# Designed miniproteins, single chains, continued (3), part 105

Each design is a single chain, and the fold is of that chain. pLDDT is the mean over its residues in the fold that is shown.

## One batch from the design tools (miniprotein)

Design m11651
Fold by ESMFold2-Fast:
Structure m11651 (fold): chain A 66 residues (1-66)
Amino acid sequence: KKEALEKMEEIIEETIEQVRKAKTLEEKNKVISDANRKIMKIAAENDIPASEVSKLQNKMLEEIYK
């Protein structure tokens, strides 16, 4: 559903901001890991295809490593 995709995109945006504010690599990795768990949970609950999840995860990492 559109709501699930919007919520996942919101989590990605929040994660990017949190990573930018994080002071250590360990903190950044934890924020990314926690976000991936939330995204996967929403995807599983809303039958979102793995291909769509991978696209969102890749987009998040691309924004973080710019």
Scores: mean pLDDT 80

Design m11652
Fold by ESMFold2-Fast:
Structure m11652 (fold): chain A 56 residues (1-56)
Amino acid sequence: ADELVRFLDGDIYVDKTVYEKVKEAIDNGARSVEELTAIPGVDAALAKSIVNQLND
């Protein structure tokens, strides 16, 4: 479905496709802004927010 998905414990909403790619990267051990920014549709600000939530 073309729905925005709330990602992690934040007010972050992303396309389902971006969410699935980020989740796969995290499941494969991605923990850095650089690793997450390599995913199409993830900018540095979004990657930073995700990394902060993974480290707290």
Scores: mean pLDDT 69

Design m11653
Fold by ESMFold2-Fast:
Structure m11653 (fold): chain A 69 residues (1-69)
Amino acid sequence: MKEEREKKALEAWLKRSDEIIEAAKKADEKLAERFEEVRERAKKAKSPEEALEIGEEALDERVEEEEKK
């Protein structure tokens, strides 16, 4: 079912993001902090729709930063 698959995808994403954050900490602390924030927000998701919205908000913040340059 969609919800079960999306929940599993979220769980897998959180696990993968943890590994990415650890690697990023050695190369770029700012990037690691951003990934950690997104991961913490995603953990609070109650539904697939909420998880998607959290991800979009994180991407929107990144776009805003890039456009300032």
Scores: mean pLDDT 64

Design m11654
Fold by ESMFold2-Fast:
Structure m11654 (fold): chain A 100 residues (1-100)
Amino acid sequence: MLSPELAAQLSPEEQQWLELFAELVRAALERDDERVQELLRKIAQQASPEFLSLALHAAALASDPSLSDEEKLAAIEQVASEVLSPKVQAALLTVVRRLL
């Protein structure tokens, strides 16, 4: 999912969170409600409240049929910028663009 160069810049924990977040966005885009709930449950058990809040907001944005792909990306980028470090944000946006 990540390029080797970008993955090398992230800690193992940051890579794990990014993978869970990418799976969540993909499931939300596919409107797989069961998978979204499963992934949110995993995030709730392991993540900080800030990360859980980001995940809930991103899932809602990704599943919103009134938003274009560009609007979804911009909104997810804004929420990510409030919670994630610049390097994790860059990695996340690369993955989300690939999913859209």
Scores: mean pLDDT 74

Design m11655
Fold by ESMFold2-Fast:
Structure m11655 (fold): chain A 94 residues (1-94)
Amino acid sequence: ISEEVKKKIGEILEEMIREATLAAAEAYGSDRAALDATLALVYEFASKVYKAESVEEIEKVKEETLRRMEELGAPEEVKRIVEEATKKVIELAK
C-alpha cells in the first residue's frame, strides 16, 4: 500500500471514528462503560487497519472486530459504520 493510499485510509478511519463516536453516544446515552468499551474496539480496529499491508489482512481485522462487537452487544449502527469504512478502505487498496 502506497503512502498516498495510506493518507486516504487515515482520512477514512478518522471519519469512521467520528461517526462511530456519535452513534455510540446516542445508543448508550449515560452508559459510559459500554460507550468506552465500544470505542476502544473502534480505535483498535482503526490502528490495525492503518498498519495492514494487504486487503486480506484488512478483511481479517474487519471480521475479528465485528465478532468482538457482536460479543459486546455493540449498536448495529456502529457495526454498520465499521463495515462501510472497511469497504472504502478496501476499494482504495485494490
Scores: mean pLDDT 82

Design m11656
Fold by ESMFold2-Fast:
Structure m11656 (fold): chain A 62 residues (1-62)
Amino acid sequence: AMAEQKRIEAAIDRAIDALEEIAGVTLSPEEREKWRKSMEKVVKNGRETVAELRQAAAARAA
């Protein structure tokens, strides 16, 4: 069941690569790690919020 975590990590790496390309900058490994940790927290919070919103929507639709 670790496949989901690996998918999220891969998506975050792709997002950081896209930010480097768009901004025309190269991040150090330390800066990439800081971004990764920040994005992991945002993703976790977002997923929890989406799950709660879906539960509320299902209750209203009943």
Scores: mean pLDDT 75

Design m11657
Fold by ESMFold2-Fast:
Structure m11657 (fold): chain A 82 residues (1-82)
Amino acid sequence: NADVKKALFVLKQAKKLAEERGLTEIVDLINKAIEYIKEGKYDEALKLIDQAISLARQNGDEEIVKLLERAKKYIEKAKEKL
């Protein structure tokens, strides 16, 4: 599924940026979301992505927020089989 591949790519970009900025809790949430996506557990992955978005917003990290929102959109498309 091309949407799953795009979501994983964008999540890895968000993870790298969070690691560089020392945002360890966001890194942990992204890692768990990636594993759920690999297992086909998209609803569980979306819950973790939403938590990561909330933390990124609290930290004022708009760049990470935008990447996580893009990943969320791709996973939502993967669920719809579109």
Scores: mean pLDDT 88

Design m11658
Fold by ESMFold2-Fast:
Structure m11658 (fold): chain A 103 residues (1-103)
Amino acid sequence: MSYEEALKKAKEAGKAGKKIVIITTESRKSAGEALKKELEKEGIKADLIVVEDSAEALAEAMRRAAEEGYDVIVLIATPELVEEVRETIEELRKEGVEVLVLP
């Protein structure tokens, strides 16, 4: 998914009143902060969670976000880490959580 496509989907979800969280790694923190600021300019609230650059930390953060009632997770991580958490992404999508993935 491109940044522009994910931003569009996140804006649409926010306008629909959905609860949004951005989950990113330390190495991608600036991208997560930039996305949060872009959504804020449109009046859309999004929480930001920054975790260590590990598949385990990302998977745990995503599961906790789903348990806390987030409707949309914007995952910003390297392609390698995204592949390592693919099973978690698929499981959450089956549970009705929208997972948007950015490089």
Scores: mean pLDDT 85

Design m11659
Fold by ESMFold2-Fast:
Structure m11659 (fold): chain A 66 residues (1-66)
Amino acid sequence: MEALLARFRALLEAPGSPAERAKRVIASLPFPLDKEEAEALARLVREGRVDEALALFRELYLRRGT
């Protein structure tokens, strides 16, 4: 978990446009997302809502890891 969160955070803070950052994040996920989940996460990343994006990623991961 910790290593995955650290890697995810690094992708969120990587240089580039918000749109490029959102694409990298979605492509790098270790599990598949529904369209609605992917769109929600991409929107948070594009809007620079890093803490909310991290919280959503954690929730989605835990729901699939349990």
Scores: mean pLDDT 74

Design m11660
Fold by ESMFold2-Fast:
Structure m11660 (fold): chain A 71 residues (1-71)
Amino acid sequence: MDIVKSTLEGLKKEFLKNPEKGLKAAEHLIKSESEDNSKLVEKGKKEALEEYKKKKEEDEKLKKELKELLS
C-alpha cells in the first residue's frame, strides 16, 4: 500500500512534467503489480490525467498569448 501510494505520487508528478513517460511508468507498474495494486495505480493514473487536463487548459491560454507576442 505505502509503496503504491509513493509510486502514484511519483507518477502524477511525472505525468504533469511528461505525460508520455508517466503513462509508460504506470503501464509498466500495472503489469508487474498484484491485482489490487494494479487497480490503485490505474486510479492514480486517471486522477493524474484529470489534473493534467486542468493544467493544460491554463498552459494553452498562456501559449496562445505568447505566440501572439512572438508572431
Scores: mean pLDDT 66

Design m11661
Fold by ESMFold2-Fast:
Order: structure tokens, then C-alpha cells, then sequence
Structure m11661 (fold): chain A 119 residues (1-119)
């Protein structure tokens, strides 16, 4: 997970992505990710979209926001909740001009870099 977050962030830096998607279910891991990456995300102006278990997603989004980076928390802990939240996030990402979502799916957690075309 931490290596996957680093890879997504390096990809976002190299390829000009404006956001990353992180899926978390462990609140302790979420806090660790926020501590390691929150400041760098803020300095780069990269938005974090955090999905997964509500408490873990909120913990990560709050940790990132405390470091000055924009973050959106989305509860995807159930199929019904995931569907509703995914549609809302999709609308927000489209309004932000994000036309491409790239994901890598490994193990118990998912990380993706989000691309936004510059106008």
C-alpha cells in the first residue's frame, strides 16, 4: 500500500495528473499514509480521493487536509454505499475536468492516479 501510494504520486508528478485515488480499510494505515504523503500532496497541488471504510477514509482525508492538501473522503464499505458515492465522486471529478481515471489493483488495497487535461 505505501509503495503503491508512492508509485501513484510519482506517476502523477511525471505524467501531470492532478489527483490520486486511494482505497483504505485500515484506520492505522490511513493515518500513516496521511503522515508520509499529505505534505507532498499539498506542495504539488494534487487532490486525494479516498475510498473504502468510512472511518479509514475520513481519517486519511483529515490527515491530508491538515497538511494543506485537498482531499475527498468517500464511503465504499458496502456495495450500495459505494454505488451512491461513486456517482457523486464521478460528477465532482468531471466538474474538475478530470476525464481519465487510471487504477492499479493489487492485494487488499487499490491506488490510482487521476488525469486532468489542462485547458
Amino acid sequence: MLEEVREALERAKAEGYDGILVNVYDPELAKKIGEEFGKELGELGITAVVTGHRDAANALAEAIKKQGAPAIAVDTSTLEQALREAEKVREELLKMGIKRLVGTFTGEENVAAIERRRA
Scores: mean pLDDT 66

Design m11662
Fold by ESMFold2-Fast:
Structure m11662 (fold): chain A 77 residues (1-77)
Amino acid sequence: SPEQEAAERAAFAAELRKLGVTDPREIEALWRLYRAAYPDEPVTDPREHLLKVLNDLLGREFESAEEAIRYLRGEIR
């Protein structure tokens, strides 16, 4: 439902903000990436699932979701 999607997106966004991602455009891009990988599933462990998706997509082995987010923001290489 639209209200369920909004709630799940909000929960995902809250976890991203804990990782230092506060730009609405970055949150939207990462939400689309997450949803493509995990359609119609509840946001139960967004950090671990996001790390797996980013490692698979980028062909890299980040140690944590925090490191992957820093890489995407251009803070590390």
Scores: mean pLDDT 73

Design m11663
Fold by ESMFold2-Fast:
Structure m11663 (fold): chain A 71 residues (1-71)
Amino acid sequence: SMQNLLQSIGLALQGIGYQYDLEMGKPVSEQDVQDLIDRAKALLEQDPNNKIAQTALDLAQQSLDMIKSQK
């Protein structure tokens, strides 16, 4: 749906923001990144062909890996 598409775009933009902050050495909450992963997965369960939600999930998982590698 259009609502799911717009929500997916919002999640992808948040994922880009988290990656940018981490690359610039700014702190990013592991919980906020995990919440983004959970929300992107929920959208993919509703529509497995939602490539924007898949992009948001990929970005968020990369950010989570970066956070965990720095601990």
Scores: mean pLDDT 86

Design m11664
Fold by ESMFold2-Fast:
Structure m11664 (fold): chain A 93 residues (1-93)
Amino acid sequence: MELIKKLLEEIKELLEKLTDEQRKKVAEKLREEAKAELDEKMKKALLEIAEAVENRDFEKIEEILSKLDEEDQLIVAQLLAGLIQKELEEKKK
């Protein structure tokens, strides 16, 4: 029903499927996105989420997102989910 809550549940499930190396790759990609970001608030959020991903700190991810407005929460949550899905799909068979 609530799109952001659904994305957070999906992110939690997807993060649990990642290996330590895959989490580091997702965090690295988030840091690259942060370097390209012109909005300082979004840049800070992306960097903090990258650290939380490396540490498997799901509660910290939720806390960081809760400090953003609804539009920014949706953008960041979709970006994170997409990066995780891409890492999982990169292992072709």
Scores: mean pLDDT 80

Design m11665
Fold by ESMFold2-Fast:
Parts: structure tokens; sequence; C-alpha cells
Structure m11665 (fold): chain A 82 residues (1-82)
């Protein structure tokens, strides 16, 4: 479905810390299903731990974050590009 259950958000955030590129790519794509700003911020903070793998998931991340972003999300996205 086009919705992620709230109960699955913590696992999605944990998957964004995964060193398995396959798991990480899927989580980055599924980021778009997180509709609240608080959990989107937590997800982006989790991705900061995986900066070394970011080039492998850039297309998935761009797709997952293409929707509306808060100023706090924009700041974290810029930090991930560094």
Amino acid sequence: SLKIPEEDIPLLIENLKSKDVKVLKRAAFDFRFITNVEDRVKALEALIENKDLLPEIQNALDFGTAAHTSPEEIELLEKLKE
C-alpha cells in the first residue's frame, strides 16, 4: 500500500542505519511514506550514520525525499550532501 503503518516507522529508521546497501536502498525509497516531520527528521539523522554508503543510495534518497520538506529536513539533507 501507499501508507506505512506507524508501527513500522521505527524499523524503517533502524534500516536506514543498516550497512547492507540493499536494506538501506529500500528504506531510502520508503522514506516517502513517512508523513510526519518528527519521524522524517529522525530518519535523516539515522542516514547521517551511513554517509559512506550515501553514493550507493543517492537515487533512492532523492526519490524518497522529493516531496515537501521542512526547514529542519532541508538542513539535514544538505548535511548529508557534505
Scores: mean pLDDT 74

Design m11666
Fold by ESMFold2-Fast:
Structure m11666 (fold): chain A 82 residues (1-82)
Amino acid sequence: SEALKKIEETLKKLVEWFEKNNILPSKEEAELLHKIVLALIDEDVEKAIKYLEELRKLLLSKKREEAVKIIDEGIKEVKKLL
């Protein structure tokens, strides 16, 4: 699925953002990242979007503007395919 590929690309960019900025994900962020990976394995686009939106809210509360932008662009691209 093209939508699943876009979610995977978004997740990869998020992981790269954490690594580049030497930021260790919090327990809540790590749990949401894990849930997104499981949704990708299950090919559940709706569940993956739900967990990306939950992660976005958490990152926004921490003023992680670049990470929020990565998620926003990813969700926008996925929604174009639905």
Scores: mean pLDDT 88

Design m11667
Fold by ESMFold2-Fast:
Structure m11667 (fold): chain A 98 residues (1-98)
Amino acid sequence: MPTKEQAREELRNTARGVRELAERAPELSPRELRIALIAQALSAIGAAFMAEQAGDEEAAEVALEAARRLVEATDEEDKERVAEVLREVARRLEEAAA
């Protein structure tokens, strides 16, 4: 069983990756951005699974919502809007990990 601290570290690691993607989003092609969004969504699902196994239901729900929003962002054509979604997702993951 992962500990709640290990689950929080995984949420922080996912938040960092999402925040870094927000900074890089203007430089990426639409396909590269879509692939990167899916990769971050998979990371968020992994974080949600660890939080659930650690008994942190609130952190698990935040991570699952993060994954859902990252997948929805693959349909967004405006890179500035994608970057805003990424920053909001990272903020929520950071708050859940505190």
Scores: mean pLDDT 89

Design m11668
Fold by ESMFold2-Fast:
Structure m11668 (fold): chain A 55 residues (1-55)
Amino acid sequence: MSKVDDVTGEESDEVVEDKDGVVYSKVSWDALKESLGLKSETPSAEEIEEALRRM
């Protein structure tokens, strides 16, 4: 079984985890990256947290 996207509840083989431990599929993650202006394809939880502080 693949990992489950905590946002959509769907299974995905490609997921990333944010600072709160929320798991995102690549689609959900790409949307989050756009809103936060993140540069890395798979940034760390700390990088996500710092970006959110600046918003």
Scores: mean pLDDT 64

Design m11669
Fold by ESMFold2-Fast:
Structure m11669 (fold): chain A 112 residues (1-112)
Amino acid sequence: SLQQQIQQAIDALSQHAGRPVTPSRITVTQSGDFRTVSAIDDELKLVATWSSLEKKVTINPNRSGSKGKVRLATSDFVVVETDRTLRVPAKDVEYNGSKDPNKFKKGDEVTI
């Protein structure tokens, strides 16, 4: 169930932190039979994501606030070079106070 998936994501954050965690935000995305549930903690800068494809929770750094250089910019997504190459939704990228990817060009420094 959705509630169990949310709880699994929260439990993973709590286990990683070594204390009970109240997430800053819960995001649920569903497309047909595919569902992802993300529990985000802004203080820890972590995101725990449950995926219907893998049936498990993964913990990753919350990339919000990370900086990188633009490799490719489109209206839907931006490819950003950080420690690794990331494909980031356009709405989650900022350049000089703007989230409009049409203002980005290859080589620009952006914030995720």
Scores: mean pLDDT 71

Design m11670
Fold by ESMFold2-Fast:
Structure m11670 (fold): chain A 107 residues (1-107)
Amino acid sequence: SVTTEGSTALGGVVPSEEFVKKALEVAKGDEEGKIDPELLREVAEELARIAREVGRREGRPRIGELVAELILEEARLILGEDPEESRARIERLLAELRALEAEVAAE
């Protein structure tokens, strides 16, 4: 139970409590409701790392990598970094991910 929860959190199958706290701080924003760019990047990088690890463990590393890239591009879009290029990249990543999910060949 407690030991199992600690192992899964540390193992990247479940987000760590530290990651959840950082994600909540990003969602809360600063006193003016603005998202901290550094905190958002840190949360996005950690979530991308988790996505890659989960994909690897589930035997679907391609899906994990696409989800990780999507998370990083969404963070760039939120921060206003090259929004047109980020949108185009996101659309391409979503199309590829949807194609792979449509090919959810459990076989």
Scores: mean pLDDT 67

Design m11671
Fold by ESMFold2-Fast:
Structure m11671 (fold): chain A 78 residues (1-78)
Amino acid sequence: SSSKKMLEVAKKQLEEAEKAEDPLEKDIWLSFAMMSLSILKQVEDELSEEEKKEVEELEKRILELREKAAEEIAAAQA
């Protein structure tokens, strides 16, 4: 399904963010992952219970990494 493909895209974007060492590059990948996640939330009723849990876990990880990246960017600009 398109929802399953979008979930795979979001997971890949998160993987790229985790591999990125540059805080700005990391934030770009995390922004793409958040966009994919937003689309998944719009079709949440089409997702299986397992896929919903994966979306929740992805969101928590993305938000954690975005917070850390934002702190690193702010520190670098100070």
Scores: mean pLDDT 81

Design m11672
Fold by ESMFold2-Fast:
Structure m11672 (fold): chain A 60 residues (1-60)
Amino acid sequence: AAREAQIQRAQQVYDQAKKLGEQEYEKIKKTGTPEQAEQVKKLIDQGLAYYRAQLAAIEA
């Protein structure tokens, strides 16, 4: 059904965003300050929370 297709697409986007976020966080940990790393981690967590909320909304 269309709902299953939406869930699959949202999951794929989430997985890509998580992978890219983890790569950026690792770079900042090595090249930036601890404060910059914490800010980047917070932004990544907020973005991932957005995608999780989208998945939950599709299932509701």
Scores: mean pLDDT 78

Design m11673
Fold by ESMFold2-Fast:
Structure m11673 (fold): chain A 60 residues (1-60)
Amino acid sequence: SDLTPAERTALGLHDAAAAYLGRTPTDAEFADFLVNVQRLPPAEAARHLADYRAARAKLA
């Protein structure tokens, strides 16, 4: 429940990826969505994936 703003942003982007795919994305599919659909630079996509993984660990 102690999520940072960056972790909350990453969760929202993951929800957008799930809506786009019609299912829960894998980490690889989430990274692919950020680069190829959202057109984010690879470094920014990698940061969002790391933030999502941190958020997921806190919510487990």
Scores: mean pLDDT 89

Design m11674
Fold by ESMFold2-Fast:
Structure m11674 (fold): chain A 82 residues (1-82)
Amino acid sequence: SAEAERDRKAVEMLKEAFKNVFDKYKDKLPPELYERMKKVIDDPNATVDEILAAFREALAHLTPEQREEVLKDLQKEMQKLA
């Protein structure tokens, strides 16, 4: 359905945006967390909930200023993919 295709496209855009953004913050995250996020992003069977859970966990390890920058970068990356 059109809804399923829209959701699939949203997941693909979200994964690509997360990958591009978090590559910039590799040195700010614990190595184990970064590797786990990369595995989720690279997993073709990853659900939206799994991607969002990984993102939320990564944000919890950043300062408020770093979280704001990550969200701004994510928004810019998503705009480029739309």
Scores: mean pLDDT 74

Design m11675
Fold by ESMFold2-Fast:
Structure m11675 (fold): chain A 56 residues (1-56)
Amino acid sequence: SVQDQLNQLTRQHRQQVEQVVQQSRRDGWSTEDIQRRIRDITTDFRRQSDGIISQG
C-alpha cells in the first residue's frame, strides 16, 4: 500500500539522517553545515514521498 511505502521511506530517512549527523560530527562539520546537509536529505525525502502520493 501507499502507506506501507511511506512508512518504509520515513524509516529509511530517519536512519540516513542519524548516520549523516554522526559521520559529519566525526568529520568536524559545524552544526550549521550539518543542518544544511539534513535539509538537503529532507528535501529529497519530500520529493520521494510526493512521488509516491501523487502517482495515481
Scores: mean pLDDT 82

Design m11676
Fold by ESMFold2-Fast:
Structure m11676 (fold): chain A 88 residues (1-88)
Amino acid sequence: MFSEEEAERLVKEAAEAAEEAVRGKKEEGPQGASRYTGGVLRAIGELLTLKLGGVEPERVIELAKREGEKLDEEAKELLIKLAEGAAK
């Protein structure tokens, strides 16, 4: 199981990826689409790593909500949605 420090680091990385995805969604053209897709996949990867590393699904969602409070509303919504999906 990951330590709390390791879990917080991975959620922070997922949050950074969610912000990148939202930036890509606001960009026009292929670069924006690529940034959105890359950000979403990176965020999912970090959140799945938490789950596979033995962090409880409810804790992953809690950490995502906590990091989401530091983000813009759209990035916060995306991060929480991805964390809930990864928890399944």
Scores: mean pLDDT 80

Design m11677
Fold by ESMFold2-Fast:
Structure m11677 (fold): chain A 97 residues (1-97)
Amino acid sequence: MFDELLNQLKEASKQNNVEEMEKIAKELVEKYGPEKAMEAMEDLYKQGNLLGGDAVHKEIRKHYLKEKDVSGYVASSIRHIGMEFDSRLEEEKKKLE
């Protein structure tokens, strides 16, 4: 199920297991599509899980490149930039405290 894969991705990111994160992120995109995977990416960034969010975004980009969907690639990139910026800003604020 989607929630099971998302939880597995969160566990892999806690362990810095890049190989497992990439595998799960790819499965999320392939089984549930890029739009649903964008929701997972958003959830991960809101939780401060930069590694997990980055892994999901990488697979979303690969999907749109494979499909030759320029509009989807651009739209997903814009959405990612906003979410990543907010998440990284929160991490930088914590380092200054």
Scores: mean pLDDT 79

Design m11678
Fold by ESMFold2-Fast:
Structure m11678 (fold): chain A 98 residues (1-98)
Amino acid sequence: SQKQQIQEQIEKYLEELKKLGVLSEKQYKELLKIAGEILENNLSRAELTEELRKLAEELGYTDEDVEKRLEELKERGLSERAALILEISLLKLALKVE
């Protein structure tokens, strides 16, 4: 399914970050949980884009910073939807620790 493909892309990317020591086991599990919750809600691309913009504003990121980050994730093989969900998950985790 499309949901399963998106989930697999996100899991693979996060597992690579965990193997590199960028993410702890706790952070990895929390990110998978957040991403899974977003995926289950079946939000439209417009709803995902709005959520991402709101979170980025709370952390002081510009629209240009967000666009560059999404492009980097897509260059690493994530679909647009997977990149949006992953970045939202990362920003939500950042807000929990800040």
Scores: mean pLDDT 85

Design m11679
Fold by ESMFold2-Fast:
Structure m11679 (fold): chain A 66 residues (1-66)
Amino acid sequence: SKVIITDSDAQSSLERSKQDAQNEVDGLKFKNPETTDDQLQQVYQDKLNQSQQDIQKGLQAKRESE
């Protein structure tokens, strides 16, 4: 499922997820500068989707308990 931002905590988590995904991509570029754009895009999408879903589910569980 797609992540929908509903509060400031979710917004911050989404921004952090994007930053983490970008750092992963940047790290790959620095270790292997010949990595293709397609490979970088795949890593970015996988990292963003996983991190975003995990963080969003954590926030959702916390919000539902309130």
Scores: mean pLDDT 70

Design m11680
Fold by ESMFold2-Fast:
Structure m11680 (fold): chain A 99 residues (1-99)
Amino acid sequence: DEIRQRALALLEEALAIVMELLRSETDHDKILRLIGLGLRLIGLQFDLERATTPAEIAALLREALGIVDDVLALTTDPALAARLRAIQAELRALLAELA
């Protein structure tokens, strides 16, 4: 299940970016939003490990795209933004492979 393994790796990378943002963030509202997004990414990792059908994996990948978009809205760092956009592109490519 190459798609599942690649999806899990992309979620781990997205979570690492959330942790990088949390280390430097001083705005309490943004900190709470980042914590919430990090928890959602952790939940998606557990759901992906348990998913048994291509349809289930596709639904989780669409949810991951939404979370990554929300993280993108919280960063002003162009390097982190570029990494997040690369994750989005790879998630979309995985969705195309499931079609």
Scores: mean pLDDT 89

Design m11681
Fold by ESMFold2-Fast:
Structure m11681 (fold): chain A 70 residues (1-70)
Amino acid sequence: SSVTAEKALAAGKKLLEQGRNEEAAALFATAMRLDGSLEEAVEALAKLGSQVPDRPLSEEEAEAVIRELE
């Protein structure tokens, strides 16, 4: 996989800094799907609550967002 849980977590943090909370939640959900033991992603999703999307991003969607942030 070209997307790692660590990259998705880092991208989610950058989106939170930009106020893009819904997109950040989608990346944190993606990070948890790739590595369910990432405590930072679990805590971030818990704080976002009602802004958490119904599904995580696909690998292709996550890679596109990560590239745009780099």
Scores: mean pLDDT 75

Design m11682
Fold by ESMFold2-Fast:
Structure m11682 (fold): chain A 78 residues (1-78)
Amino acid sequence: MKVEEYLKLVKEGEYEKAREIYDNLSEEERLIVSIYLLKEIYNLPDEVVDKAIELIKEGKLEEAIELVKKAVGEILKK
C-alpha cells in the first residue's frame, strides 16, 4: 500500500522520497497518513487511531478529522 510505503520512508528519514509519494496519495490515504504521524508525534491512544481510520473507511472524513483534532487538543492542554 502507498500509505505503508510513505510511513516506512518517513521512519527511515527519507523525507524527500516520502513527500513525492504523499503528493500522489488520495485524500483518504493522506488523512490515514496524518493520523499515523500524529500517533507517533503525540502518542495518540490506539483506540483513537483505530476509530479515526474506521470513520475514514466509512466515508466520514469530517468526523475522523474532528476526532483526531480533539485527541491532539487534549494532549496539548497540558
Scores: mean pLDDT 77

Design m11683
Fold by ESMFold2-Fast:
Structure m11683 (fold): chain A 76 residues (1-76)
Amino acid sequence: MKDIFEELLQEALELNKQTLADADGDSVKLTDEMNKKADELEKRGKEAGVSGRDRTLVVSTVSMGAIHAAAQSTAK
């Protein structure tokens, strides 16, 4: 449960960084890609038996990963 949750969080962060790079500043394209990837990760979490609350956190991480990536970019 928790170990799988952590793996999904790491994947969400990595996907978000790549999506930002691929979108090249196109907000519409970024939003569409993030929504698709969020849905895929939620399905994977559900199949793995992750709780609804934890699955919601993973999906939220995909969405907010863009914010986190921006914050880390500022620190770098």
Scores: mean pLDDT 66

Design m11684
Fold by ESMFold2-Fast:
Structure m11684 (fold): chain A 68 residues (1-68)
Amino acid sequence: MGLQVNKLLQEALESVRNYVLGKMSRDQALSKLQQVRDQLDALNAQAPSPIIQAAISSVDSLIDLLKS
């Protein structure tokens, strides 16, 4: 579980980094963040935990940041 959450958070951060560096459009970055969020939601549905819920909140914050 922890390794999957870590991988998903790394994918989220990489998408934001690529957007900031001009290597990825905002729409592409938002799409990737939404995919990560959906995968975290699926993991939380199988085995709810505070760590997964915190990861979802972190990804939601990144989505909000990119929409600003």
Scores: mean pLDDT 84

Design m11685
Fold by ESMFold2-Fast:
Structure m11685 (fold): chain A 93 residues (1-93)
Amino acid sequence: SVEEIIKQLESEDDDVRIAAINRAIYEGITDKEVLEAIAKLLDDPNFTVRFFAAEALAYFVRRGSKEAEELVKKLPPWVQKLIDRLVANPLQP
């Protein structure tokens, strides 16, 4: 559920936050609240969490999520450029 995944994205455990990001990708969850919670993880103290958050937003933009596209437009220009590069050139493959 949206409520459950948001709680997991806000977990104190880095592994739980990473698992929640991957779950959103796997289940195709593009609810605005979930995308906003993932965007907050771009500032996460853990580099791996930040990396997965950026890749998840790029993934949803590549899959045609208008909510993800509009969210990315509100991020700082350097973050937008990073996500645009990930959209054009997925890290694997």
Scores: mean pLDDT 83

